# Designed miniproteins, single chains, continued (5), part 50

Each design is a single chain, and the fold is of that chain. pLDDT is the mean over its residues in the fold that is shown.

## One batch from the design tools (miniprotein)

Design m17723
Fold by ESMFold2-Fast:
Structure m17723 (fold): chain A 100 residues (1-100)
Amino acid sequence: SALDRAKTIIALAAQELRDYVEEHKDEVSPEVQELVERIVELARRLRETTDPAEALALAREILELMREMKELIDKEKNPEFYEAVETAIEVLEAEIAAME
């Protein structure tokens, strides 16, 4: 289902961002680290919900946190992370559109 696909893809995107932060803690601000942990927790809640309306609301909240995080990343200092977040945003936008 579109919901099951979205749950899997969003969880993977959240985990990839967390893995990057864990490997590059010295390159990532504490504020960005906190946003990634919030994204991971919301992705966990998304995986656990059986309500499509709650899933859509959680996915939208994750998207907004990713957009907020992107604005805090110094693209010149950390271009790979910035590109990873841009890609995650595009993927999440597509999954949200598929659930609507």
Scores: mean pLDDT 86

Design m17724
Fold by ESMFold2-Fast:
Structure m17724 (fold): chain A 108 residues (1-108)
Amino acid sequence: SAKEEALLKAVRYAQLAVALMLIIAGVVTVEEVEEALPSFSEEEKEKLREAEKDKEKGEKLAEEAVEKAVRYAREAGIEEELLRQLEEAARLLKHERVLELVERLRAE
């Protein structure tokens, strides 16, 4: 169903967003993320590698992943649950840009 597809996409983009935030924070490598969260596509792995090489590009990729995750979560009817989880992750990782983005998306 469309709702099931939206839910799976929301979860996948949320996982990508958290992985990007972990790499940007400099606490994990791409290899460690791939071990903990297997099944990333080659496109997703390329985004993780880009974030490891360029923090500013990584920040933009993380914000894009958050926006996509929230959009699909809204379609799936789990927007507030996903926003809470992303806010918690960003707070733990001290990722101010994502915290500001979550606040903006919640206001919509």
Scores: mean pLDDT 85

Design m17725
Fold by ESMFold2-Fast:
Structure m17725 (fold): chain A 88 residues (1-88)
Amino acid sequence: SLEEEVKKILEELKEEFKDDPIIVNLIDKALNNKEYMETIIEAVELYKKTGLSTLELEELLHKKGASNELVFLTGLIIDKYANLLAKE
């Protein structure tokens, strides 16, 4: 499922940024917050359907009232997801 793919990306990002406590704590927050996870999943699904750039998706999230930290994390996830698609 897309939720399982997003969770896998979050765990991979947590390992990549393991020496950055701010990013690790933000990832843990998202994994334990249903609204954060739903926002991230919706953004990834929109990326898959439309091919909107990370910047365009970040702007859309800002318009929806998402926090700066959630917009930032979602951007990292979209970039990671796009890179994974480019290798397949």
Scores: mean pLDDT 84

Design m17726
Fold by ESMFold2-Fast:
Structure m17726 (fold): chain A 69 residues (1-69)
Amino acid sequence: SVASEAGGLVYESLLKRGYPPFTARSLADLVRDLIAAGHSLEEIRERLRELGFSDEEIDIVIDAIRQVG
């Protein structure tokens, strides 16, 4: 599914940027769940900002998702 594939790419992208595996997995799982629930890229960006993620972290996530969709 798009959600599972996007989650996998988010995980790998965060690992390439030096994030710890447990952090990358937690964020990838959150992003997968948001996509599976039907949230748009704009809604995902706002939710991550609300949760205190940095602009850099959000951009990594959004770029990974765009590669799937």
Scores: mean pLDDT 85

Design m17727
Fold by ESMFold2-Fast:
Structure m17727 (fold): chain A 91 residues (1-91)
Amino acid sequence: MEDLKKEIVDFLDGLNLPEDLKQEIVEKVLANPGTASAKLPNLNLDPDLKNIILNSAYHPDVQAIAALMLEELAKGKDVVTAAKTVIEKLS
């Protein structure tokens, strides 16, 4: 749990999101570990981008959050709107 918490916090800090959105993502991931990673096989991402994410050193739930964010950004959403959509998908 501590490694997952550290990795998700470090990842989200890199996105420069509002603290409320970062906190909500952290709380949802830590409350239901594996829920985000379970969605990863069903994401419609470019295969090269998906391979980069899956080969990262991040925890599977962090990889899934990154993949979900990229899927929403690919739809033309901004980072804040993408994060809100990811939060809804984690519920």
Scores: mean pLDDT 73

Design m17728
Fold by ESMFold2-Fast:
Structure m17728 (fold): chain A 75 residues (1-75)
Amino acid sequence: SISLGPITSLEQLRALPEDEQKLVFRAYGVHASDALLDRAVALIRAGASVEEILAALPLHPGSRERLRALLERLS
């Protein structure tokens, strides 16, 4: 079973399985293809900065803003 309890740090997010990390993004309103969310997971695991992650992902403006807000809050 997937536990989507409140994530309060980037370290907690990185500790989740990749599928659960994608579900956290979706729960926070990051609506993107599985391929784009897979890229987001890979960049976070590689230790990329918030700006590097956002620059690498061609997200819809609303999803991009929500991903920025999530990553900045967790950093």
Scores: mean pLDDT 79

Design m17729
Fold by ESMFold2-Fast:
Formats: C-alpha cells, structure tokens, sequence
Structure m17729 (fold): chain A 73 residues (1-73)
C-alpha cells in the first residue's frame, strides 16, 4: 500500500497526537498547511506562508531547501 507517504487523513491524526503532546494548535496548523502545500507542489506558496506566519528560521530553511530541490528536479 502507498502508505509510505502519509495521506492527509493520516497527517491530521499525527498532528492531533502532536497537539496533545505540545498543547499548541497554532504551530501545528502552520505545519499542516505547509505540508499540504508541499505535497501539492506549491513550494513557493509554502515558503511564502512560512515567512508570513513568522515560522522559526529552521522551518523556513527547510521550506527553502524543498523549493530548491523541487526546482532542481
């Protein structure tokens, strides 16, 4: 089965579990939106969203790397 990449439903379940551990839905919402955009191939939109929402530099760097990798591929 192609469960190697989490489906959107599985991502929601994983994010719900992470939210229970962190107690922070705002950062989880941002992470979920970023992963959805990356999965849809909207890498530039994902990067813009991360910057707009003030994501940590590490998250922005990961998004920039993903955009660069997608453009190179």
Amino acid sequence: EPAELPSEEELEALLAEAEAKYGSSEMLELTYELQRLLAAGDYEAALALARERGAPEEVIADAEAAVAAARAA
Scores: mean pLDDT 67

Design m17730
Fold by ESMFold2-Fast:
Structure m17730 (fold): chain A 59 residues (1-59)
Amino acid sequence: DRQRQLQLLQLLLQTAQQGAEEAQQRIAQGIDVESAQLHLEVYQQQVEELQAQLAQLQA
């Protein structure tokens, strides 16, 4: 079901965006900056990938 796939992708996208925001906050606060920078890179890549998948499903 396309609707169920869209819902799942939207949930995953929201989770990845929240992870990226948390990583940015940790960097700003100076908390485990090296690890937070790596996490931010991974989450940003996931956001791009999920946005591409959503665009394909909506096309």
Scores: mean pLDDT 84

Design m17731
Fold by ESMFold2-Fast:
Formats: C-alpha cells, sequence, structure tokens
Structure m17731 (fold): chain A 94 residues (1-94)
C-alpha cells in the first residue's frame, strides 16, 4: 500500500538522520515526494484543484533543491522529480 511505502521510507529517513547521513536523508525525502506525486494522481479526479496545488508546491521545492544542491545525484533526481510534478499538474488541468 502507499501508506506502507511511506512508512518504510520514513523509517529509512529517520535511520539516515540518526546516522548523520544527510545525502541518504535527502534521497529518502525525494523518494517520498515521488510517492506523494503517485498518491496525488490517484486522488486527482476527486480533488483536481487541490492535487494541482500540491503538485506545483512539490515541483517548486524540488526545483529549488536541484538549483542549490552541490551533489550531482541529488540535483539530477530533484530536477526529474520537478519535471514529473509539472507534467502531472498539466495532465489534471486538461
Amino acid sequence: SMLQKLQKLADEANAAKEAGDQKKLTLALLEGMELMIEYTMSQAKSHPEESIRMLREGATYAEELAKTSKDKEIAEKAKKLAELAREKAREIEE
């Protein structure tokens, strides 16, 4: 289930935080955002305006992370996530 995937990811993020592994923490948060995009799309027909808002806010956050991150893996993953969120928001607007 989506909730169970998010719970596992939260456990991974907490473990990374306790270990001081900032890169693993950030990658886990990006994976969590990807799962939230998937969940938002599953709700889009019932809640289109709220779904568009959530996707746009997520895209803005990911765009900023891609721009400011010095880590190539984080920057590339954040850029792709932002592009995905923007594309999904446009699909709902149709």
Scores: mean pLDDT 84

Design m17732
Fold by ESMFold2-Fast:
Structure m17732 (fold): chain A 100 residues (1-100)
Amino acid sequence: EREELLRRAAERAREGAELAYQASKEFEEKGNTEASKALKQVGDALRGAAIAAEAGDTELALEAVELARRILEQYKSKIPEDVYNELNKGLEEVRRLLEE
């Protein structure tokens, strides 16, 4: 039960990190260094959340999710709306799994 929720949170966070890293790479290739850097930071935070959740550290995982959310919000105008919406949805799903 709890172990399953943490595993699902980690998997969802890793999916979000992969999306962020893929988008970061695409923007780097197009010369959009600001969006690329922001997305890489979001990916790193989500990867941290996944690692913390896998270790059973719910508090650290929630802190990492909140860091990713703050970075994403700060750079909202620099990140394409579709990428922003998908990452934000993923963050909310990870947070809910960690809080349940």
Scores: mean pLDDT 86

Design m17733
Fold by ESMFold2-Fast:
Structure m17733 (fold): chain A 81 residues (1-81)
Amino acid sequence: MLERIIDDLLKLIKEGDYLSAANAAVLVSAVYGIPLEEIFKRLEEKAKELGDEDTLEKIRQVYEAVLANDEKRLLELEKES
C-alpha cells in the first residue's frame, strides 16, 4: 500500500501537480498515521533511484511549502513547470 501511494505522489510531482501532491501527502499522513517526513523521505529516495534530479528538487520544494503551510508557493511552482 505505502509503495503504491509513494508512486502515485511521485507521478503527481513529475506532472507538475504540486498542490495535489502536497494535499494528498498531508491526507495520507493523517489517514494512515505515517509521519509527513517519512512520506517525503520515501519520495526523495525514489527520485534518487531514478536519477531524476529535477523531480528530487521539486520534492524538496513541495515538502518545504507543506511544512510552511504555503499554498501560494505550491501554485507558483506549478506555473514555473
Scores: mean pLDDT 82

Design m17734
Fold by ESMFold2-Fast:
Structure m17734 (fold): chain A 59 residues (1-59)
Amino acid sequence: KVKEIVKLPDTLENRAAYKMVEALKDKSIEEQRKVAEDVRAAGLTGIADAMLKAIEALE
């Protein structure tokens, strides 16, 4: 699960997404997805897409 996140390309978006998902690890999957969608709505689509992929890997 965590290893799947580490397999992502080492980009700024993936680094930011990893830190955000780790900060949200104690929250439900639904709350994590909501934060990712809020990030997308703010125009940070690359970070939001990376967050959603990381959340899917965590299950």
Scores: mean pLDDT 69

Design m17735
Fold by ESMFold2-Fast:
Structure m17735 (fold): chain A 99 residues (1-99)
Amino acid sequence: DDKKLIEEAKKRVEKGLSELAEELRKAGRERDALEVERLKNQVVTALESSKSVEEALQALDDAIKEVERLEKEGKLSEEVAKKVIELLEEVKAWLEEKK
């Protein structure tokens, strides 16, 4: 049931990145919080557009590469980039296990 697995992966990304963005705002890290929210919306949209678990896994891989690019460009702090990548890797591993 690819549709249910993708929907659950989407919920995990939404929850994890929303919680991270909220913690960053409470810490006064508004720029990092805004970038995390932008990444959340991008990944969620990509997952919603995925027709299979394989496409959803590719969307997560593409998102990880985007986070690495943002960190290298100084648009996202190294600490926050690592936390986002860890979350996306956990969702990817969960999705690969349930496939």
Scores: mean pLDDT 88

Design m17736
Fold by ESMFold2-Fast:
Order: C-alpha cells, then sequence, then structure tokens
Structure m17736 (fold): chain A 68 residues (1-68)
C-alpha cells in the first residue's frame, strides 16, 4: 500500500468509528455505511493518486460534518 492509500483507509476507519458512536444513526444505516466503506477500500487499491486525494478530501469532509 502507498502512504496515500494508507491515509485513505485510516480516514475511512475513523469515519466508521464516528458513525458507530453516533446515537442518531440507526443500526441499519451503520451496517450500510460499513459495507460502503469496504467497497471504497477496494476501489482505493486501484485508484490513481488524483482519485485518492479526491477521496481523502471527501472522507475528511464527512468526518468534519459529523463533528460539527
Amino acid sequence: MTPLQQRVVEALEEYIRLVKEDPSVSEEEKKRIEEGAERVKAFAETASDEELEWLLRLVEQEIAKIKA
């Protein structure tokens, strides 16, 4: 894994942790989000550096929204 791929995976895992700890998110939504994150991790393995940077920014924005 490249350092950028590692950062994307770590950001996704942080996002999943925050979602799991959010009492306003249903168990059904948590499961759907976890499944989505696994698909995104698979995509990240073959993604270009440009796609990885874009994806990292998206995940970081979603994390910021949960914290707001």
Scores: mean pLDDT 79

Design m17737
Fold by ESMFold2-Fast:
Structure m17737 (fold): chain A 87 residues (1-87)
Amino acid sequence: MEARLAEARALLEKAAEAYEAGKLEEAARYLLRAFGVDESLAEALLEALKDPERVEAIVAELAEEAAKLPPTLERVLEMGRELLLRL
């Protein structure tokens, strides 16, 4: 479990770095891998990442859930998967 969470954290850090660099496709791939989500959602995620308002909404939802309880990376990953399934 801890090893899996450490790998997921590294993938999230790479996703953030790629996003800041404007590499949306690379960022989307790292996010899908970090959350353990099927590549079938890759097109939906890429489309969402091209829309700044949608990206902000996704970030706001994750931040709101994280604020409710002391967040663990495991819980954040689960919330990320649920949110991606709604795309």
Scores: mean pLDDT 66

Design m17738
Fold by ESMFold2-Fast:
Structure m17738 (fold): chain A 71 residues (1-71)
Amino acid sequence: VKKAFVEWAKKQIEEASKDPRVSEEGIERVKESLEEIEKTLSDEEVRELLERGLAEVTDPKTRALLEELLA
């Protein structure tokens, strides 16, 4: 699931970077956070974070996205 999460997050960063209203500093911070997750967290730890998120999130779009990442 870590690979799927990282690939998804990279895609979100690319989409966000196309929006001229999004700051370059914001994109850089998100990239730094993603690099830290990729280097520091194990696949199981990423799965646990996504499962916890799914339990706490009530927004249907975010839930569907988390369910897809866990599949």
Scores: mean pLDDT 70

Design m17739
Fold by ESMFold2-Fast:
Structure m17739 (fold): chain A 89 residues (1-89)
Amino acid sequence: MKALSEAEREAEVEGMRRATEELLKEIREIAKKLEELGKTEEAKELLELAKKAEEELRRAVEAGDVLGAAVAVVAAATALVSGKRVLKK
């Protein structure tokens, strides 16, 4: 298998950074809706999950870590799904 070049790794991390930022935006919108519905504790929990995904992404970007960036995307996506489930009730 061909190892990723430095430029290819940077491009992959950048793509995952953009994907994670998009998911985090949706998460924050859901958290705001939860607060408006009086579900303040659920909103806080959702924002804490978003913060952890942001921390993981920051470390991955600083390290050029493609796998770490992928973990951040999955964490953000999981948080979004959880937030949508709470909002739907």
Scores: mean pLDDT 80

Design m17740
Fold by ESMFold2-Fast:
Structure m17740 (fold): chain A 88 residues (1-88)
Amino acid sequence: MKISLTPPADASELDGEVSDALAIMMRENFLPETDKRIIDLYILAGNEYFAAGNLEKAREAYEEGLKIAEKIGDEESIKRIKENLATL
């Protein structure tokens, strides 16, 4: 249930600048340190599944990491995960 509305872009103020910066960060780079750690964990899980011969689970883990990498715009992680998926 939506219950709060704020004016879109009426007055330029410090709180408005902070809100805009947070909106951009959440849209383009959500908490990069936490997301990077999660991406690394998915890559490790995919690598372990691949080593165990479970290609379906390896692909699933890589795809989850790819979704997070695309969400934060981490081009290096996106590239690495796509290369790992291509080797399955």
Scores: mean pLDDT 66

Design m17741
Fold by ESMFold2-Fast:
Structure m17741 (fold): chain A 97 residues (1-97)
Amino acid sequence: MSKVREELAKLRKTLDEALANITDPETRQALIDTIRPQLAAIEAAIAAGDYDAAIKGAMDLSKTATTIAMKSKDPNDRALLNRVSQEALKLADILKD
């Protein structure tokens, strides 16, 4: 549980940093509308002990962040979203252990 909580906290921090630093309003809104609910679902799954759902949720969040990044015209916004994607994949890997 300590490693899972630490990686979940890192994902939350990375998402908060992305929200603070994303310059494109449409990219920021997509992150709020899609990524935030996905993170909430992952947190709920972890709290319920449903690690299969949490792993799937983390992988889905990673894919969503990458898709939003691909649609962004700002290199900084793309870098921030790719970092969110990478932290979600790290969480999924830790949940598999």
Scores: mean pLDDT 86

Design m17742
Fold by ESMFold2-Fast:
Structure m17742 (fold): chain A 81 residues (1-81)
Amino acid sequence: SMKEEAEKLAEEAIARAEGLIAQLREQEPEVAIAALERLIETLREDIKLLESSESVIDKALREAAERALARAEAALAELRA
């Protein structure tokens, strides 16, 4: 079903984002910060593009992007502390 496909895509997107954030956090601080800032900008634009969509897939991807954004922002805040 469309709902099952959407759930799978969202889970895969979140897992990829969490893996990327973890890898970026292991880099040199300046590189990690720059990469996380770029990821945050990309996620914000993705959320904006998906904001008006009522499709089940786009809604799930938007929720996944919002979750990834929260994780990236938290990682950036920790690195800047």
Scores: mean pLDDT 84

Design m17743
Fold by ESMFold2-Fast:
Structure m17743 (fold): chain A 83 residues (1-83)
Amino acid sequence: KEELEEKIKEAVELLKYGGSEMKLRAAEVLLELLEEEPEFVAETLKKIKGLEPLKELLKDKDPEVVKAAKELLEKLKEVNPEL
């Protein structure tokens, strides 16, 4: 799924370089994609090293960003416990 992989990569870039509003939007997009294609999203995030930017969101000043990051990381661990 070339389009799905590209969307995941774009979301991860927003997690790395965006402001809090863009980070929140990117985390929401990743949550939606993870609900639809859990194994593919988890595998793609591992491949592109997207987990480090997600963990950095736990330090964000915006509590909504922190909440979304926690939910996303919890769901990722349910799909792949090694994450």
Scores: mean pLDDT 80

Design m17744
Fold by ESMFold2-Fast:
Formats: C-alpha cells, structure tokens, sequence
Structure m17744 (fold): chain A 101 residues (1-101)
C-alpha cells in the first residue's frame, strides 16, 4: 500500500513540474511537488525550496507555511535543533499551524 502511494506521487512529479512551468502560482502543483519530493526522501531539495520561500516571504503572514515546512524537512534530515527553531517562528506567526506542532 505505501509503495503504491509512493509510486503515485512519483508519477505526478513530472506533471507538477510541467504545470509550474506554465503557472508558477499553481498551489496544487506546488503541494504535489512537495509531496513527491518528500516520498522520494529528497529533503535537501525541499530544504532549499523552503529556505528560498522563507526569504521571499519575510514580513508576510504567508511565511508561516514555509517556516513550518522547513522545520519538517530539517527534522527528516536529522537537524532537529534547527527544525525546532523554524517551527517556533512559524507558531509565532500562526499558532494554529498544524505543520509546526
């Protein structure tokens, strides 16, 4: 079952990339890219993407999501202390953010 779900996300990554090339603001494609990279264990790539998003959204409430997501990616990489710091920042912006809990 888990392998079937992983294969599904893997098949959707090229489609997500094509959609993002046409519309960089396609939220569905952005979520799909994150899910696919996560299933493949490509957390260094996710970290780089989220660090870029954090920098671009500095001062915006929208920064809470990439801050929480960066924390999750860092934890999966074993960088737990760094992950905790980023999750704390995400919770300061949006206390109800499930991803930061």
Amino acid sequence: LMDEIREMFRRLLPAAEQRLAADPSDVGALVLRVAGLSEEGRYEELRAIFEEDVARLEGSPRQAYPLASLGIALERLGRTDEAAAWREKALAINPNNEAAR
Scores: mean pLDDT 71

Design m17745
Fold by ESMFold2-Fast:
Structure m17745 (fold): chain A 113 residues (1-113)
Amino acid sequence: SLERLKELADRIEKAIDDIVKNASNEEKTQKYADELIRTAEELRRYALESSPEEMYVGAALLRHFAKVLREKAEEFAKIPENKGASKNLQRAADVLERAADELERGADEYVRS
């Protein structure tokens, strides 16, 4: 359901906020990035078992968050204390972009079947 996708998106947004609030603490940003990645993987699995429409919505959400993560990573890279957070944001963005690619591919295959 779209409601489930929104719930998962809210958890991703909270994890991003937690990384931002803890930017100077590399261990905490790694923990929250790992939680974000797990939630993104849950969203990907849920959407793949759903409908092509929910796969496209899930992909769009993941691409949006990947863009937010990349923008925050660039800002954090300018601050030496936030270097670890920048790397963790880039790592999370890479995972979210791959998950979005998988969802778009799955949706395309479903529609063409």
Scores: mean pLDDT 89

Design m17746
Fold by ESMFold2-Fast:
Structure m17746 (fold): chain A 95 residues (1-95)
Amino acid sequence: SREEYIELALRLAENYAKTLNLTIKDVKVEELPDGSIVVTVTLEKGDSTVVLTITVYPKLKQVRIDVDIYDKNGNLIFSFSTVTTVDLLRSLVDS
């Protein structure tokens, strides 16, 4: 369900924050007209900002994860994107 997908994305973000000792500053949840769910989490460590964007595509049972790291001046210093399945992500988060 929609609620289960949001919970999955939030659990991933919380695990990411705990593993890297990042502080969660903001969480935005948006549902797009095509049924895609976008969870944007803003995290901080020192003077660096990390933007974690988790996009769930329910019709495809796929998840896109984007990690963008910015320095104190707002310059993008690292960007990483991956695509996985909802089923694989659930197995990793629930282990």
Scores: mean pLDDT 86

Design m17747
Fold by ESMFold2-Fast:
Structure m17747 (fold): chain A 71 residues (1-71)
Amino acid sequence: QIDRAIDEARRILDDAGAVDAGRRAADIIRQALQQGRAQDGINRARRILNDAGAVDAGRRAAQIIRQALQS
C-alpha cells in the first residue's frame, strides 16, 4: 500500500521536473516509515520539495502518502 503511494508520488514529482528532490524525499519517507516516524518524514520531504520549487506537486504527493497511511 505505502510503497505504491510512494511510487505514485514519485511519478507526480518526476512529471513536475523534480526528479532528484523527489528521489531524496522518497528515501527520507522510507527511512522514517522504518523508524515509525512517518509524519516527520513527510514534513522533511515537503521542505526539500519546496526548496526545489516543486510546491504544488509536493503538496499532492504528500496527500497521496498521508491517505495511504490512513488506509
Scores: mean pLDDT 81

Design m17748
Fold by ESMFold2-Fast:
Structure m17748 (fold): chain A 81 residues (1-81)
Amino acid sequence: SAREKAIEIAEETVLRAYLAGELSPEQASEAFRRAVEAIESQPAEDLEGIVRALREAARSEKDPRVSRVLEEIARRMEEYL
């Protein structure tokens, strides 16, 4: 499903940012939590809705590093539109 693909991309994107030293453990946990909340707020097959929700989460995020990772997840998901 679009939801399963979005969660997979979120996990991969957060892990890569964490391993690259771009996120602390707390920021990585928060980025993943925010991504899952946005993804699960939309119907499982609504790829466009999931991308919009992820971008909205990024815009509302106060931590610039967490916001950047959320935007990166949305960008990667958009490649499947």
Scores: mean pLDDT 89

Design m17749
Fold by ESMFold2-Fast:
Order: structure tokens, then C-alpha cells, then sequence
Structure m17749 (fold): chain A 87 residues (1-87)
């Protein structure tokens, strides 16, 4: 169901965000909490939009949910890293 897909995507995004924060702490790169909140919000918004489209098409699978969640997280992270000079 779409609700189960959204829950799974949120769990994946939260795990990816946690791992990203751990890597930044390891590198001693301080990020404002506000930037982390923006990444989270944008990733969840993007994942929801794409998952709704897949559900309408009848193509909603766990594998696609996992791929969409990762891609939704990677884009805002990529933009942030580019803004910080790591792109």
C-alpha cells in the first residue's frame, strides 16, 4: 500500500540521514541542525511525490520504494555538499 511504502521510505531516509551525520561527525564537519532538517524535509517530500506517482501507475514495489528513498535523499545531500565546496 502507499501508506506502507511511505513508512518504509521514511525509515530508509532516517537511516541514511543518521549515517550521514555520523560521517560528518567523524570528519569534524559541523552542520547546523536547520540544514539537516531541510535535507530531511526535502527528501521526504520528493519520495512522497514519486511514490504517489508509482502507486497511481500500479508499479509500487518494495525495491522501487528503496531506490526512490535513496535517490530522494542523495539529491539534497549532493546540493549541500556542492554549496560547501565538496562537489
Amino acid sequence: SLEEALRLAEEIIEELLRKFVEELQKLRVPLPQEELERIRSEALRRAEEELRALAEAGELTEERVREIAREAFEEPVRKLLEQMGYG
Scores: mean pLDDT 82

Design m17750
Fold by ESMFold2-Fast:
Formats: C-alpha cells, structure tokens, sequence
Structure m17750 (fold): chain A 90 residues (1-90)
C-alpha cells in the first residue's frame, strides 16, 4: 500500500474512478449495474486503459442522467468487459 506508483495511481486515476463508481452506485437503482460496480470495486488494481474507459463511460452516465438507457448500457458493457477479462486471466 505504501508503493509510490500505487499511491499516485490511486490518487490521480484509480481513486478518482473508485469515487466516481461509488457515487454512481448511490444514484442508480439498476440491479445489474450495481452488481457490476460492486464486483469491480473488489478488484485489487486496474490497468490505466481500463481506468480511462471507465472514466469515459462513468462521465457519460453522469452527463446524460441516471435514467438514460444508452448511458446505462454503455457503462454496464465496459464494467462487464473488464470483469470478464480479469476472470479469464487464470
């Protein structure tokens, strides 16, 4: 936890995404989206590419509104793709 690189990523990229996802979790009643966010938050680390994709999808969700079906679908897809990749790394 005291690794400089991990602390830097946590503050600039990883922590920002985690806070964004927790905020979205507080706003949405979508069961599938909530489940995917919970699973993603259990991951010990995210790649920079996954952080950028999540930021884009999360920001679009917040900008278009919590009831926007297209934004929900896009965020759900990004979360599912990241989780599927991590599960298949074994």
Amino acid sequence: MDILLEHFLKNKEKLSVKELLNFIKSLTDNEELLKLIDELLKLPSLSPEDVERLKEAALEFLEKGIDNEEAIKRLTKVLQEILEREKKRK
Scores: mean pLDDT 70

Design m17751
Fold by ESMFold2-Fast:
Structure m17751 (fold): chain A 65 residues (1-65)
Amino acid sequence: PLGKVEVTIKPGYAAIASDGSIIPAGTTFTGEIVGVDEEGNYWIRSLEDGRLYLVGPDAATITPL
């Protein structure tokens, strides 16, 4: 089920918003999973800034809260 998650971006990766905003490697943030695409990418709404970020399947550790 969709819910609150803690997202930690792995070294060498980034999360990217549709407006080009970037969350860099090593950052931890709280968000909500709003979707998953056919390639396993997560669409996550950040609760810090309200932006929708694309997170690749290998790009982050995602922990349910």
Scores: mean pLDDT 81

Design m17752
Fold by ESMFold2-Fast:
Structure m17752 (fold): chain A 93 residues (1-93)
Amino acid sequence: MMDDLLRPDPALAALLATVGETRPVYTLGEILSALYTYMVQNNLFDYEKDPSLADVSDSPLGEILGVDSVDWRDEEGIAALILRHATRVPPPP
């Protein structure tokens, strides 16, 4: 995937701010990295059951993405969820 710039919606932007991300635009990889940091810091991974599966059902992230769990190995699925909550911005000149 090209390095498309994404503008998070207000709910996703508020969540990114909790991990120190306050910029108006991000690449998809930067958003994925910030969400991984959020999940680790909030102990959302069940390392005993599946170390790549985050239970987000009772979290702001799950409410924003509209899912009960996020499989970190399914990067395409996570990317699709993020793209529903971010607007693509044309690359700078």
Scores: mean pLDDT 76

Design m17753
Fold by ESMFold2-Fast:
Structure m17753 (fold): chain A 92 residues (1-92)
Amino acid sequence: MATAAGSENGGAGIHLDGKTGEEAAQAVKRGMEAAGLPGTVTSNADGTGGARLDPGVSVEQATRAAKLGAEIAGAEVQPTPKDYPPAGPLGS
């Protein structure tokens, strides 16, 4: 199982159950590549992987990139991020 979310600030993030933040960051990177979205990926100490996308990327595009990354990693993605706060903008 996985959670995946984008933010209106051009962030995308995922959490993969039983995986490290580095593995989650790799999944986000793959999702961004599949979606054709540029950005910076990072691994977080809380076990999430994140990305900061270029300005002008919509929250829908960011969420899709995170979802695609989790699916490429072989994880089922939680439905819409309405049930939980988004992972937020990650990276520096």
Scores: mean pLDDT 63

Design m17754
Fold by ESMFold2-Fast:
Structure m17754 (fold): chain A 68 residues (1-68)
Amino acid sequence: SENKELIEKFLAEHPSLARQLIQALSLFRPGGPKSTSEPWRFDSVEELLERAPEIPLEYIKAAITILG
């Protein structure tokens, strides 16, 4: 998965930013900003990687950009 590969690459380069990546992703919701869905929530890096294909690639890129 492109999503999983992008997350794995980011965490390999920035292993201390795992929690911050999960927090940055929680700024987004499934279905976009007008959605009534709960924000993205992950309890661990392992859960994030397993569920990475569910997240729009644009949100992963935006979260990484927020972190620098």
Scores: mean pLDDT 80

Design m17755
Fold by ESMFold2-Fast:
Structure m17755 (fold): chain A 100 residues (1-100)
Amino acid sequence: MEEEVLKQLEEIAEETERQVAATPDPRERAEILRRALEEIRRLLEENGLMTPGQEAALKLALETLRLIEAGKPEETIKVEAMARARGIPVEVVEEELRKA
């Protein structure tokens, strides 16, 4: 079961990456990625393979993709996506990134 799940996850990741590279519309790319990540998340959860690190990474990725689908610029959304995924204010993330 675990080996089968891991192979399926690899296949989903490779297929999705190729589809994204072939898709010129950034919103369609975000939708493709979001569907793939939601499928991966469900597969990991249903098979008891989800780790806290994977859950955190998936939450960040999903929030990022939702902002892209909403038509926000990719660079601009990074701080907002990190704040949403971590459940903290945008100002805290901005302070951490400023570091100057």
Scores: mean pLDDT 76

Design m17756
Fold by ESMFold2-Fast:
Structure m17756 (fold): chain A 96 residues (1-96)
Amino acid sequence: MSSETAARQVAAILNLVGLYLDAEMAGDEEKAEKYRKMIELAVKISRLTDKLSEEEAQKAVDKLNEAVDFANRGEYDKALEILEETLKEVEELVKK
C-alpha cells in the first residue's frame, strides 16, 4: 500500500474518532455507539489492507471515505452497511 493510500485510511479513521468523541461529549449515547461500531469495522479493514494489492487497497480506502461521508451526513445505517460490505470484500481478497 502506498503512503498516500495509508494516509487517507488513517484520516478516515481519525474522522470517525472525532465524530465519536463529539457524540460522547454531547451525551448522545446512541450516536456514540454507532460511531464506535464504525471505528471497530474501519480498524479491522485497515489491518487487512496491508495484505492487498495497491489497487485493492485504494478501493477499500475509497469505501472507508464513502462511509465517513455518510456518517458526517447522519446516515449511520448506510455508513455501517458500506463498512460491513467492505470488510467482507477485503477478507475474501486476503484468502487468495
Scores: mean pLDDT 87

